# Designed miniproteins, single chains, continued (3), part 16

Each design is a single chain, and the fold is of that chain. pLDDT is the mean over its residues in the fold that is shown.

## One batch from the design tools (miniprotein)

Design m8526
Fold by ESMFold2-Fast:
Structure m8526 (fold): chain A 94 residues (1-94)
Amino acid sequence: SAMEQAKALLQKALDVAKRYGDEETAKLVQEALKDMSKIEEVIEQLDKLYKEYAAKTKELRDSDRVKALEEAFHAGAASVARRYLEEAKKLLEG
């Protein structure tokens, strides 16, 4: 079903978040997995989270290079997870 295919894409998003070590992105994806009606809200939250991680990366670049790299990985996780949720949303819309 479209719902099963959408859940598979959200599971891929969750796997990416775990691979990048991003607990906040993982939590947001899990919320959408529990309630698919929240998918649009979660996409918006992932975009906001991505922007926050990107801003932190820039701020930390000159003071803490290792922390900046960690924030950059989290930005990557949020961005990729958002793309998977956008594809899942298309499946649910038909």
Scores: mean pLDDT 88

Design m8527
Fold by ESMFold2-Fast:
Structure m8527 (fold): chain A 64 residues (1-64)
Amino acid sequence: SEAAKKAFAEGLRHASEAVQAYLDGDYEKAAEHFERAADYFRKSGQPALAEGFRRLAEEFRKKA
């Protein structure tokens, strides 16, 4: 669906922002963006991808 495509694109945008935050050493900001990416991937119908990014967000929060 069109809504699922838009959600997937937003997920990719947040994942990219998370990677940039990580490269800048901002683990807290990286975790926030990975969590947002997980939410959007779930809305896009990608539950396995969403779970992966949710776990990644939790790992980064522990390191912050």
Scores: mean pLDDT 89

Design m8528
Fold by ESMFold2-Fast:
Structure m8528 (fold): chain A 62 residues (1-62)
Amino acid sequence: FDLVKLYEKIKEIIENNKDESTEKIIEKIAELFLEAGSALSKEEIINILKENWEKLLNLLNL
């Protein structure tokens, strides 16, 4: 999995799911990381995303 493609897919998930709860969006992003071969568990990825949600949005210019 290419990091640029991963970045683009994360941004796409957020933009396409703006009407969904943050919890649902984070869940979808966590699934993407698992599909990309992440060594972290789904719960670990979800927790990291929750703790860094505002920072992630800023980095994505959202």
Scores: mean pLDDT 78

Design m8529
Fold by ESMFold2-Fast:
Structure m8529 (fold): chain A 78 residues (1-78)
Amino acid sequence: SPEELGEKAAYGAVRILELLGVKPTDEEKQALYDAGLKAAENGYLTEEHDEFSAGGIALSALDALHPEVAEKLLERLK
C-alpha cells in the first residue's frame, strides 16, 4: 500500500540521515513519511525499491513538499 511504502521510505531516510550524523526529530520523521507517501501515491516509489532507494526518494521529495523542513535538515548536515 502507499502507506506501507511511505513507512519504508521514512525508515530508509532516517537511516541515511543517521549515517550522515543527523538524528531526525519527530517533525522531520513525519515530513519524510508524508513525502514518501506522496511519492508512492504518484507511482515514483514502488515495492521494487529497497529501503535505501525508498529513503532517497523520500529525501528528494521532502524539498518539494516541505522546503522549510528540508532547509533546516540540510543546515544540520553542514
Scores: mean pLDDT 84

Design m8530
Fold by ESMFold2-Fast:
Structure m8530 (fold): chain A 70 residues (1-70)
Amino acid sequence: MMSTLQQYDAFMSMPRDQQIQIYRQQIDAIAASAGGSLSDDQRQQIADQIVASIQATIDQIRAQQARIAA
């Protein structure tokens, strides 16, 4: 429990812009591993999936924090 809480705190303490920059680097790395030839549509689909995943994680953390506080 403590180690998981520490990881969530570290994640939440990171600036949003920095998190987005990290994910941008991951997308670029995926493009490079695929021969650097991902289409704009493919790149947009990957970005959309990452953003959706981040939003779902935030919503889950908020729900858990609300439950603990209650």
Scores: mean pLDDT 64

Design m8531
Fold by ESMFold2-Fast:
Structure m8531 (fold): chain A 110 residues (1-110)
Amino acid sequence: SEEELLEEIEKKIKELKEFIEKNKEYLKKKDPKGYDYLVKHIDQVQQIVQQMKASTDPAERRRLALEISLTEGVAVVYLSTLYLLTGDEIYKEIADIEAEISNLANKLAL
């Protein structure tokens, strides 16, 4: 259901946030710009999720779900590129969680 997909998105965002928090000192030292991007990205996605939960318009909810999917898709490309350039598995781990959120949001937009 739509509610189950949204709950899974929120669960995956929480998982992502906890993973970034656990690794924040490492990320801040190795890649301060990438860390800043990730913090802003998580805040942006959480804001879109809250807008979606507040909306009673099915067309707006679908548009917001598509916005989550596209925003997450950009993050996946960015992090996958960093993984390829650095060989650092942390970027792959973050990209994998972002990809799961993107896939769930895409299903929600359908």
Scores: mean pLDDT 90

Design m8532
Fold by ESMFold2-Fast:
Structure m8532 (fold): chain A 62 residues (1-62)
Amino acid sequence: MEELKKWNEERIKRIKEARKAGKLEQVSDEIIDEGMQRLIEELEKAGLPKEVIDAVRKALKE
């Protein structure tokens, strides 16, 4: 839970900074990549097989 809150706070901070700098579009791609990485980590913690995790990564890249 604490790590999840920290990651959300960091993402919000980056969004605010990007809006202020007028670079929201550039940061949005990074936030999406971080969101994908968080999803993968949650799936790994849930004990899903590597095969399933790899399939999810491939689907997200599409």
Scores: mean pLDDT 68

Design m8533
Fold by ESMFold2-Fast:
Structure m8533 (fold): chain A 57 residues (1-57)
Amino acid sequence: SEIAEVEREIDEVVAREDALYARFQQTGNREDLRRAMDLAARGVALAVELLVLRKQR
């Protein structure tokens, strides 16, 4: 279902954010931090989409 697809995408985004942040902690590479922050913003957008989908269904 669309709800399950969005939930899966949120899980993937969170995992990628965590991996990039962990890499930043090891290397100090600011680009990894920036990418992690971009993923955090996407995660928020997906959470809003999930709320809308749950309201419709």
Scores: mean pLDDT 85

Design m8534
Fold by ESMFold2-Fast:
Structure m8534 (fold): chain A 64 residues (1-64)
Amino acid sequence: MEEAERLAEEFGISLETAQKVLDAAKKAGVSLEEVREIMREALAKGLTPEQAANVAILKALAKR
């Protein structure tokens, strides 16, 4: 699917990192919009794109 490529381009992260974010969201039942909001908030707080992606992964997994 094109979501991983789109997420990678949108946030400036690697395709591998984008795929990990999407996989975590799918496993946790978290929407892509919620993932984007988490990443945007992390970026607004001064985190790097890769750090924002890791925050989204951890928050998604914490819901399991």
Scores: mean pLDDT 80

Design m8535
Fold by ESMFold2-Fast:
Structure m8535 (fold): chain A 91 residues (1-91)
Amino acid sequence: MEEEIVERAREAALEAVRLGREALAAGLSLEEARARLEAARADPSLPEEEKRRIVGITLGLEIVESEANIEAIKKQLDEEEQAALEELLAA
């Protein structure tokens, strides 16, 4: 049972990332997605299915942006960290 729940959660996360990538490719910014999410939260008449979709897109965009930011940080810090790691291994 736990494994089934974990598998469904994993599938949902992968779906969210896919939706986020598609939204980014379509030119939707994370700021625009967040604004849409806040507007949806403020509207009690909006269908739950639509709210859920907006949440998924926003989360997916946040994950995609976080991955890009982590890669950018790695590219910037990896040279100094690799040099420090090489010194540590040589000691």
Scores: mean pLDDT 67

Design m8536
Fold by ESMFold2-Fast:
Structure m8536 (fold): chain A 105 residues (1-105)
Amino acid sequence: EELKELIEKLKKLAEKDARTYVLAKLIEIAEERGIELPEEEEIEKKRKEYFDLLKERKGLSEEEIEVLAKAETISEAVLEKLHEIGDKESLAEIDETVEDVSSNL
């Protein structure tokens, strides 16, 4: 599945930037819980906005920027949906991942 490929690419990128684990975790939760993603047109619009922001970062290839832009877009939508439905368990799991990344670095 396309999301599984994205997760694997994010895990590889996390070797360079551990904060990328948060994005991988959000997408993994979305796949596991069957969270509906936004329409392709909404995803593409947001992805372009993130791409333009991320392309100015040093140390990333164009392919890595494309992966991060898509992941940021999907992760934003997933996080908004988790808050909307009140999935406290998933939100707590994300908070724990953020704390682990921040505290162990």
Scores: mean pLDDT 78

Design m8537
Fold by ESMFold2-Fast:
Structure m8537 (fold): chain A 116 residues (1-116)
Amino acid sequence: SEIEKLEKELLELLKTVFGIDEEALEYVREIIEIAKEEGATAEDLREVIELIKLLAEDIDKAIEELQKLIEEAKKNKDKGRLTLLSIVHGLLHSKLNGLKITDVLKSILETIKEEK
């Protein structure tokens, strides 16, 4: 399916561009599965992929776009989209605060599971 292709693209991007290890990639896979259960679409995954590419090129623009997308998703009550955007928020938080991405993604996943 289109969504499965985009999931593979996202995971490959995280592995190749951000050097994310297999443990962190497994947390991302679980976050994506929860997001899909919450109504995340193929378009939402494309949005996250483009935002991650932007984060690699221009962190300030990525922050601005992430804030806009989170506000829109909250206004529209797009829970699945918000769950997917938490991956980008985690990458950004890790980079800006010098935290291990594995620890950040694990914390995000645990928070999402507790809210379900």
Scores: mean pLDDT 87

Design m8538
Fold by ESMFold2-Fast:
Structure m8538 (fold): chain A 88 residues (1-88)
Amino acid sequence: MKEYLEQAIDYMKEALRYLQEGKIDEAIRSLEKAIAALEKGLDPSNPLHVEALELARKALEALRNNRPVEANEHLKRAIELLEKALES
């Protein structure tokens, strides 16, 4: 379970790097991988996991609608929540 959450964080950080480079299609692919990893490692009883997944999905929708600034903010928040969940 922890391995999937760590993979999700790594893919989200990769998506942020692609966004900084203006590589939107690559950011979308990294974020889709992050969401898939998070869904595999998700504990539905953990509110930090559930909120992080909702934020990751909002980030993906924002990227698909050419809103990279909004996507960046959602991704940063999702990473914070998942890192906090790993500390617990």
Scores: mean pLDDT 87

Design m8539
Fold by ESMFold2-Fast:
Structure m8539 (fold): chain A 92 residues (1-92)
Amino acid sequence: SELERARKLVEEALSPDPEVRVQATKELIRLAGTASLEVLAETNVLVSRAADESKDLDVQISLTIMLIGVSIALRDKAGSGEAAREASRKAA
């Protein structure tokens, strides 16, 4: 269901309506903060493909902002975030 929500938000980022694009971007970044590593990885692929396929500059900007947010969340969970949690657990 989280991946289905992410897919819908990426589709909304393709909207010609700037309000819809801004809202979709905000919701996807919020979702990225709570999503699992698997959902983040799949979402990163979906956003990257949409950005590569888009010919509309305004849409591409929205997708790029989404990609940055998802990539940061994915990196934090897959790398330094997990390492920091392990270090904290070992120190306690």
Scores: mean pLDDT 77

Design m8540
Fold by ESMFold2-Fast:
Structure m8540 (fold): chain A 77 residues (1-77)
Amino acid sequence: SPTLQQIQTLYQQALSLAPPEVVRQAMLAAVDALERGGRDAAFQTAYDILTQAGVPPDQARQAADLITQAAELGLSL
């Protein structure tokens, strides 16, 4: 599936910016936030989880964007 390949690519890029467990938690929370409050809620939720886990702000912003994109694609499956 092209969508699954895109999700995998985004997830792998996020793993270069933050620890696997933090990326996993941020992804699950972002999917939940996306369903309730849309893209901005998903991004902010992922960013907050990443920064609370000690990921530097610039890396957290990049990872949160990648995670949010992957969450949006996941909901399209």
Scores: mean pLDDT 87

Design m8541
Fold by ESMFold2-Fast:
Structure m8541 (fold): chain A 71 residues (1-71)
Amino acid sequence: SAPATVTASATVVTVRVGETASATVTGTYGDQTSTVEAEYRGDKVGTTTLTVPVSVGDAQGTGTITVVVTE
Protein backbone atom coordinates (compact mmCIF):
# COMPACT_ATOMS: atom_id res chain seq x y z
CA SER A 1 0.00 0.00 0.00
CA ALA A 2 1.13 3.54 -0.70
CA PRO A 3 1.96 5.70 2.34
CA ALA A 4 -0.87 7.94 3.51
CA THR A 5 0.15 11.57 2.88
CA VAL A 6 -1.85 14.74 3.46
CA THR A 7 -1.52 17.58 0.96
CA ALA A 8 -1.39 20.68 3.13
CA SER A 9 -1.65 24.38 2.31
CA ALA A 10 1.06 27.03 2.46
CA THR A 11 0.03 30.58 3.39
CA VAL A 12 1.71 33.97 3.92
CA VAL A 13 0.26 36.34 6.52
CA THR A 14 1.26 39.74 7.92
CA VAL A 15 0.96 40.90 11.53
CA ARG A 16 2.14 44.01 13.36
CA VAL A 17 4.48 43.87 16.36
CA GLY A 18 2.45 43.42 19.53
CA GLU A 19 -0.63 42.11 17.71
CA THR A 20 -2.12 38.62 17.54
CA ALA A 21 -3.57 37.09 14.38
CA SER A 22 -4.76 33.69 13.20
CA ALA A 23 -4.54 31.71 9.98
CA THR A 24 -5.85 28.36 8.82
CA VAL A 25 -4.08 25.39 7.27
CA THR A 26 -6.12 22.96 5.18
CA GLY A 27 -5.06 19.35 4.66
CA THR A 28 -6.48 17.13 1.94
CA TYR A 29 -6.33 13.35 1.62
CA GLY A 30 -8.43 11.78 -1.09
CA ASP A 31 -11.98 13.09 -0.75
CA GLN A 32 -11.43 14.22 2.85
CA THR A 33 -10.31 17.61 4.18
CA SER A 34 -9.41 18.95 7.60
CA THR A 35 -8.70 22.51 8.74
CA VAL A 36 -6.45 23.59 11.60
CA GLU A 37 -6.41 27.14 12.95
CA ALA A 38 -3.08 28.51 14.19
CA GLU A 39 -2.77 31.66 16.29
CA TYR A 40 0.41 33.72 16.42
CA ARG A 41 1.71 36.92 17.98
CA GLY A 42 4.09 39.43 16.44
CA ASP A 43 6.96 39.58 18.91
CA LYS A 44 9.73 40.99 16.70
CA VAL A 45 9.98 42.48 13.21
CA GLY A 46 11.03 39.85 10.70
CA THR A 47 9.84 36.74 8.89
CA THR A 48 9.31 33.33 10.46
CA THR A 49 7.70 30.06 9.39
CA LEU A 50 5.22 28.13 11.52
CA THR A 51 4.97 24.38 10.93
CA VAL A 52 1.43 23.14 11.52
CA PRO A 53 0.67 19.41 11.73
CA VAL A 54 -2.56 18.38 9.98
CA SER A 55 -4.33 15.03 10.23
CA VAL A 56 -7.05 13.82 7.86
CA GLY A 57 -8.41 10.53 9.10
CA ASP A 58 -5.37 8.28 9.52
CA ALA A 59 -3.21 10.34 7.14
CA GLN A 60 -0.76 12.96 8.41
CA GLY A 61 0.99 15.93 6.87
CA THR A 62 2.49 19.33 7.56
CA GLY A 63 1.30 22.75 6.45
CA THR A 64 3.24 25.99 6.67
CA ILE A 65 2.37 29.57 7.58
CA THR A 66 4.95 32.22 6.76
CA VAL A 67 4.50 35.11 9.20
CA VAL A 68 5.75 38.55 8.20
CA VAL A 69 5.96 40.76 11.29
CA THR A 70 5.98 44.51 10.61
CA GLU A 71 6.40 47.62 12.79
Scores: mean pLDDT 77

Design m8542
Fold by ESMFold2-Fast:
Structure m8542 (fold): chain A 97 residues (1-97)
Amino acid sequence: KKEEVEQEIAKEIGEALDAKVLSVSSQGYSLTLIVEKEGKRFLVTLNITEDGKVSVSVLSIGEEDEELEKEVQEKLEAFVEENQERIKKLLEELAKL
């Protein structure tokens, strides 16, 4: 069940970013993905903040590409803003598993 929830949200994030999801994992209220876009890899993290909002971070893995990292960050922030309550619920569910 936990792996199914992780894979479902990972698929949606991959589609939103136009990126290939290489791995997904969750720990507590955090969801971490490794995604590949244009041959570059990024560590993507979603977390619930103290004020109950979903926060996102994107970090280049290996070779740094600041322009592509910014594009991935902006697309992810847009996806999270449009899906804030649903993503929050999924992270809360994952934290209980």
Scores: mean pLDDT 81

Design m8543
Fold by ESMFold2-Fast:
Structure m8543 (fold): chain A 85 residues (1-85)
Amino acid sequence: SRKEELKKKLIDYVKKSFELERQRILATETDPARVARRLAYLDKMEKAAIEEINKAIDEGIKSFTELLKRISEVLRKVYLEMEAA
């Protein structure tokens, strides 16, 4: 369906964006412990973004701006929860 194709394209875009950030971390960070922590943060944030995209599209979200706000809010929440742990 068009909805499934849209989900796949958005998820693929998110996955590529997070992979580029992983590559940046690996190219610029020399401390293995900081690399491990940053990669763990990205993995959790990527998973949360994908879950929110699936949920929002299944709920019939009408606005790309609303989708971006929901993704931004969940990413911020996950980041703060990991920093507090």
Scores: mean pLDDT 85

Design m8544
Fold by ESMFold2-Fast:
Structure m8544 (fold): chain A 101 residues (1-101)
Amino acid sequence: MAEEIAERSIKERIDPFLLLQELGLISQEQLEGLLKLTPEELAEVIRDPSVLVRRFGLPPEVARLIAEVLVYEKLLAPKRSPLNEIPDEVIEEALRRFELE
């Protein structure tokens, strides 16, 4: 599911949070909050999905799905030399810290 949502988001150029709302996985209020997240806050979500449970009242399974969608979206992103190197490093560090828990 997460990979399919990320692939569709990239292919159709639709924000992945809009697709999650259309699938009934998040509310309109949760969508509005998620769309306002900064790149730094998105990195925190990837590292610790429980942030979404605390801030938006999302079920843990939906919070985890959102983090996985963001990871797949970054992995499937268009090849841009400088941006691809920096985002991949940040994501790799966040995932390694998550796996060590």
Scores: mean pLDDT 70

Design m8545
Fold by ESMFold2-Fast:
Structure m8545 (fold): chain A 93 residues (1-93)
Amino acid sequence: MTETTDEVVEENMKVGYEVAKKAALNSAKLGDVEGGIKSARFLLDGSVGPVVNGLIGQGDFERAQEVVERKDKAIEELEKLAKETYKKVLEEK
């Protein structure tokens, strides 16, 4: 059943973030911070979209808005981490 529970929201956010983070950091290590963030955003949007739609469908608008806000903050965090990762790689290599 497609009931979007708290556990489903947190699992989907965590899985989506980990995949997006891996894409962003791997691209940063290869010198493409911007492309990495673009890919991370696409991946996280794909992971989070169904969850947001599920929450809206069950009338949980407040949590749906929270998930969207967390997604936007996660992308900002990943951009910062990707830039720091690239800087570290340049300093060590």
Scores: mean pLDDT 80

Design m8546
Fold by ESMFold2-Fast:
Structure m8546 (fold): chain A 89 residues (1-89)
Amino acid sequence: SLEDIRAEEERARATLKAHPNDREVQIQAISLLILNEIKLAAAGEKELTDPELQALLDQYKNASTVEDKLALNQQIVELARKRLEEREG
């Protein structure tokens, strides 16, 4: 539900603030934020302007198998890693 998505977003932001030096925790929290952004866009609650997020949204909408969902999760984690590295310089 939208309420669950918002609760996950709030927890992910709190996790980022609580664990600033834990790289793996930061990547997990950013991954949740990316997934929530995709879920909100899929529900029509948010418009995406980022082409990387748009590509992940297309995969999310078409993910019907366990293999598709695992591939999507892998790409979300890799994007989260990239975003963290961009923040660290």
Scores: mean pLDDT 83

Design m8547
Fold by ESMFold2-Fast:
Structure m8547 (fold): chain A 60 residues (1-60)
Amino acid sequence: SIEEVIERIRNATPEERRKLADELLEKSQKSKDVKERIEYGTLAALVLAQLHLDELEARR
């Protein structure tokens, strides 16, 4: 479920989040269901945004 995916992201390490973002993008691209495509795509975008913020904070 989407809730399980969100929980996985929340508890993941930065390395695991990068892998999850790639997995979510692949699921979005392969999905024929518009709702699933949007949900996986949105989750992937959120994970990538969080990774970018984490990298910016690490550089400070």
Scores: mean pLDDT 76

Design m8548
Fold by ESMFold2-Fast:
Structure m8548 (fold): chain A 83 residues (1-83)
Amino acid sequence: AAEEALKAAGITDPVVLQMAKVLVEKLKEKGVSEEDAAEVVKTLLENGEKSDQAGIVLKKLEELGFKLSKKEVADILEEAFAS
């Protein structure tokens, strides 16, 4: 389950975990595996104090072998953060 992968990645805050679960589900809809999606979310949260959250996600997805547009990533982040 997405929640188990996120907890294994060190995400324990309930509010952050809920947002992260939405982000994982949206990434899975784009063909990203649950494990890779959890790694992307972990990377975002470790670097999330910096202003370019979409850029952080894009770079990590590229490192994992996935190519999404900046608009697709921005739309996913907007939906997850509205949760």
Scores: mean pLDDT 75

Design m8549
Fold by ESMFold2-Fast:
Structure m8549 (fold): chain A 92 residues (1-92)
Amino acid sequence: MSSLTQQIDSLQRQSVQHSANGDKVSQLDHDIQMYQVSIDIMQMSGSPQKDIQQMQRQLQITQIRRDYLLGKITRQQAQDRIQQIRQQYNAS
């Protein structure tokens, strides 16, 4: 292939990846807002602490996934943090 064709293919692939990550980030932003509102409602209603902690765990995991998709952390760092959070709540 010509060098120009290779450059165009690379740019198109990067654009598609950024667009796909943008859609996923938008979904995670909605999830974060939903979890935050749910936690606030649960606290106002006097829900059990265990239930509030479960929602806080989901919020933390979703924030880690968002940071990964924005390129703020590596995939390995995201996986390690999520596993640590899951193990913490399984031990409780």
Scores: mean pLDDT 73

Design m8550
Fold by ESMFold2-Fast:
Structure m8550 (fold): chain A 93 residues (1-93)
Amino acid sequence: MTDEELEEIIARDPNSPEAKEAWRELLKRGRMPRKATPEQIEEEARAAGKEQNMSDESVQGIILARLGKFDELDRLAEEHREKAKEIKKKLEE
């Protein structure tokens, strides 16, 4: 499936299971859908978070990803990676 097809799936219904799968694939490819306005992106992410009982952090991650704030998203991922690395090191002792 192409990046454009994935973006179209997300744009049609961002709360659908298909959109969630397409979203994960785009993130894995380092791509982000940019066809929605920032206001739409925030409204869609918050609506999805409310309906799916998502944490505030998960909603924030979606907003950052959709707004193309990759540096901020990358920093959050890096902090989680450092935590995981520390735990793994302790288990290997």
Scores: mean pLDDT 65

Design m8551
Fold by ESMFold2-Fast:
Structure m8551 (fold): chain A 75 residues (1-75)
Amino acid sequence: AEELRAAGEALRAKGAKLEAEGKKLIAEGKKLLASKDPKKQKEGKKKLLEGEILLGLGGIYRGVGNLLLRKAEEA
């Protein structure tokens, strides 16, 4: 029970960090896309893609972490 709880909390923490980094990249990407500079627009598209990938991964880590925490409470 304790091991599942510790693992679940660790995965939730990792997921939260990935989501925070993803949101930061998306915000930076949107600012770059608002620029009229084609080089900055290209960097903005890259940062948006990277941010969306990190958000997706963070969601998966949080989902697994929540599942482990629920299993720890049932045990």
Scores: mean pLDDT 84

Design m8552
Fold by ESMFold2-Fast:
Structure m8552 (fold): chain A 99 residues (1-99)
Amino acid sequence: MATEISEEEKKEYEEILKEFEEEARKEGIPEEKIEAIVEALKNSFKAGAKMSKEDLKEELKETLEKLKEGIETVPVLLDEEEYKRLKEAKEKVEKKKAE
């Protein structure tokens, strides 16, 4: 899609994702899950998924609360299969290092 996101909107999305990463790390969420969620969200935005900043913040906050309770979840914006694939790819890299 030739939808040009303004530099300011792009910066705002990156800042929201960064805040989510910091909060998730504080709550003890595994780094592999944090990275998979962030990467899947970035891929969704590249694919033309559109969400307001307010909706994105709410989704990430809800996702974080569920993850804190041990509930396996991803934001509704994400392709669940893509998230799973990214998570498995990261796990394979760690497994190869441990061998």
Scores: mean pLDDT 68

Design m8553
Fold by ESMFold2-Fast:
Structure m8553 (fold): chain A 61 residues (1-61)
Amino acid sequence: SSQQIRQRLQQIVQRIKQNFNSDEQRQLTLQLSDLFSESESTAAGVDRAEELVDAEIKRKA
């Protein structure tokens, strides 16, 4: 549902703000913008965005 997708997007934004500095947030926002532009649907984009953010957090740890 659109409501669940919106909630998941808010969760992604919150995780980015909690785990990354301003420069890293800017870079991730650009990567996510490209990722969503290349995704076949918003739902697919959200799934890939969650995977990307999780991988970047693990890389930084």
Scores: mean pLDDT 83

Design m8554
Fold by ESMFold2-Fast:
Structure m8554 (fold): chain A 82 residues (1-82)
Amino acid sequence: KAEEYIEKAIQYLKEGKFSEAVEWFRKAYEIDYKPEHVLAMNAAEALDRGLKKAAEFYLKMLEIFSKNQEVIDALKKALESV
């Protein structure tokens, strides 16, 4: 269930729909309170607000805690658009 929500968030990140991505990362976090889920949510929220330095910080932390390369790659690509 949480994994399905992460996949939805990744799809929205790839489409540049960052506010929707935040919502789906939040749903994943509500089901499974992992640090990687809250870091991905915070990175997407920073992107939605145009806060590039904050998004870079959260992405750096996510690389330490997460083994989900698809989330990491999607956030890196999204950062290139901000």
Scores: mean pLDDT 84

Design m8555
Fold by ESMFold2-Fast:
Order: structure tokens, then sequence, then C-alpha cells
Structure m8555 (fold): chain A 71 residues (1-71)
């Protein structure tokens, strides 16, 4: 289902953010905030913008990388 594919993307992004946060010693509160923003972005891109799960993953990963770079 579309819901299961969204959850799969969310899980991949959460793993990615967790790994990057450990590498860069980002505080837990900021890590959780980034995860929340990433989840919201994936849902918006898939449900509102009609992107595929793979496209939503790539665009959200870019968004996450930018957020981390600006810390």
Amino acid sequence: SRQQEIQKVVNKLTDYIEKKSKEKNIPREKTLSIIGLANQRVVQLVLEEGLSPDEAFEKTKEYVDKLIEEL
C-alpha cells in the first residue's frame, strides 16, 4: 500500500539521519527535530505533490543534508 511505502521511506530517512547525527555529534533534541521535519516532508511530497516514494526519499535526503549543513 502507499502507506507502507511511505513508512519504508520514513524508516530509511530515520536511519540516515541517526547515522549522520552520530558522525557530526548532533544533540539528540536536534536529531529528533530533523527526523520530525523529514517525516513531514515525505508525507507532503508523496500525498500532496504526487511524487514516488523513491523521489520523495531523494528530495527529503537533500533537505536533511541542508538542515544538517546549516547547524
Scores: mean pLDDT 86

Design m8556
Fold by ESMFold2-Fast:
Structure m8556 (fold): chain A 91 residues (1-91)
Amino acid sequence: SEIEELLKKIEENKNDLEKNLQLFLELLTYLKENKVKGLSVTLEIEISGYKAEVSISTGDALKIKLKVYTKEGKIVYSEYIDGEEVKREIK
């Protein structure tokens, strides 16, 4: 499927920030344009010593949760609904 292909490309390019961002945008565009519902996906990305977890869920709205870990143990958490930031916490 298109979703499986995009997820595979994201994993293969996890160390290429520009390519990863482009593929992520393609995934989000596909999910929105095809009105995909009931999908829940969590992706782990490691770039330049930063670890990030991205959770995407589709339903009545496109929801994205982003969690970034630093080497110092700091956590930055953000939530987005249909492209708007609705929550941010720094710990």
Scores: mean pLDDT 73

Design m8557
Fold by ESMFold2-Fast:
Structure m8557 (fold): chain A 72 residues (1-72)
Amino acid sequence: SKLEEAKNLLETIDRMFKHDRVKNGSIIVTLAKEAIKLVDEYSKEDPEAASKLMVELKQREKEGKEAENEFK
């Protein structure tokens, strides 16, 4: 399902942050945006179930953007 696919992307993002937050920032932002899109599509069916994961993914996207800016 789109929800499970998004959860798998979140786990991948968390592993990338632990390995090298700054170097992986751009990849993390890309993966977070992809996962956010999946959850947004899923939210049409069940907005409440999607909301918790959406908050976590938006936080990861923000952190990834901050890490990307630090890499310069």
Scores: mean pLDDT 80

Design m8558
Fold by ESMFold2-Fast:
Structure m8558 (fold): chain A 119 residues (1-119)
Amino acid sequence: NKLDLIYKIVKIANELLVKRGLAKPLSDETLQEIAELLYELVKDVKNWTRLNSEIVQGRLPILYEKPTLRYQDVVLVSLLAYLKLENKPTDLIEAALRHSGLSYLIEIADEVVEKLKKE
């Protein structure tokens, strides 16, 4: 189901960020909390381009609540990987990340996608 997929994404995203020295290992409890918050965000989305715009503009309150606020890199990589796996648009988020010198987060999201497609 979607929540199980999101949990796998969050777990792999954290593992890859830790490998690159960009994050600390998160507990399974924290990974589950992040997965549940991301699931709530995506479960009822009808306009994926609007979601991209709202993320770029910082207009999604759920991304600024604990624990997501403390682990924004894990959250953002996980969200990008989910959108890519579901063939949803990521163009506005990726443009914002490239403009901010954060292209490495896009690379990590692509690695998450590749790992899950090989399972």
Scores: mean pLDDT 80

Design m8559
Fold by ESMFold2-Fast:
Structure m8559 (fold): chain A 74 residues (1-74)
Amino acid sequence: MSLEELKEELERLSKEALEAIKAGDWERYQEIVERMRELIEEALKEIKDEEEKKEFLNFVSRLTGKQVQELLEL
């Protein structure tokens, strides 16, 4: 999977996670979070360029921040 395809997959999963939170579907939410974690771990193992790694981590931080904000109803 390319980095761009992986980012698109993470954005899609993050959107599904937000929908699961709003629906109170905690089982689905946990499945999505686990899948996101697996993709993030694999990406970090494959990314060798420091600048690309920094960009990816910033992207992930924005996605996880949105999930936390929804959980706190902010």
Scores: mean pLDDT 77

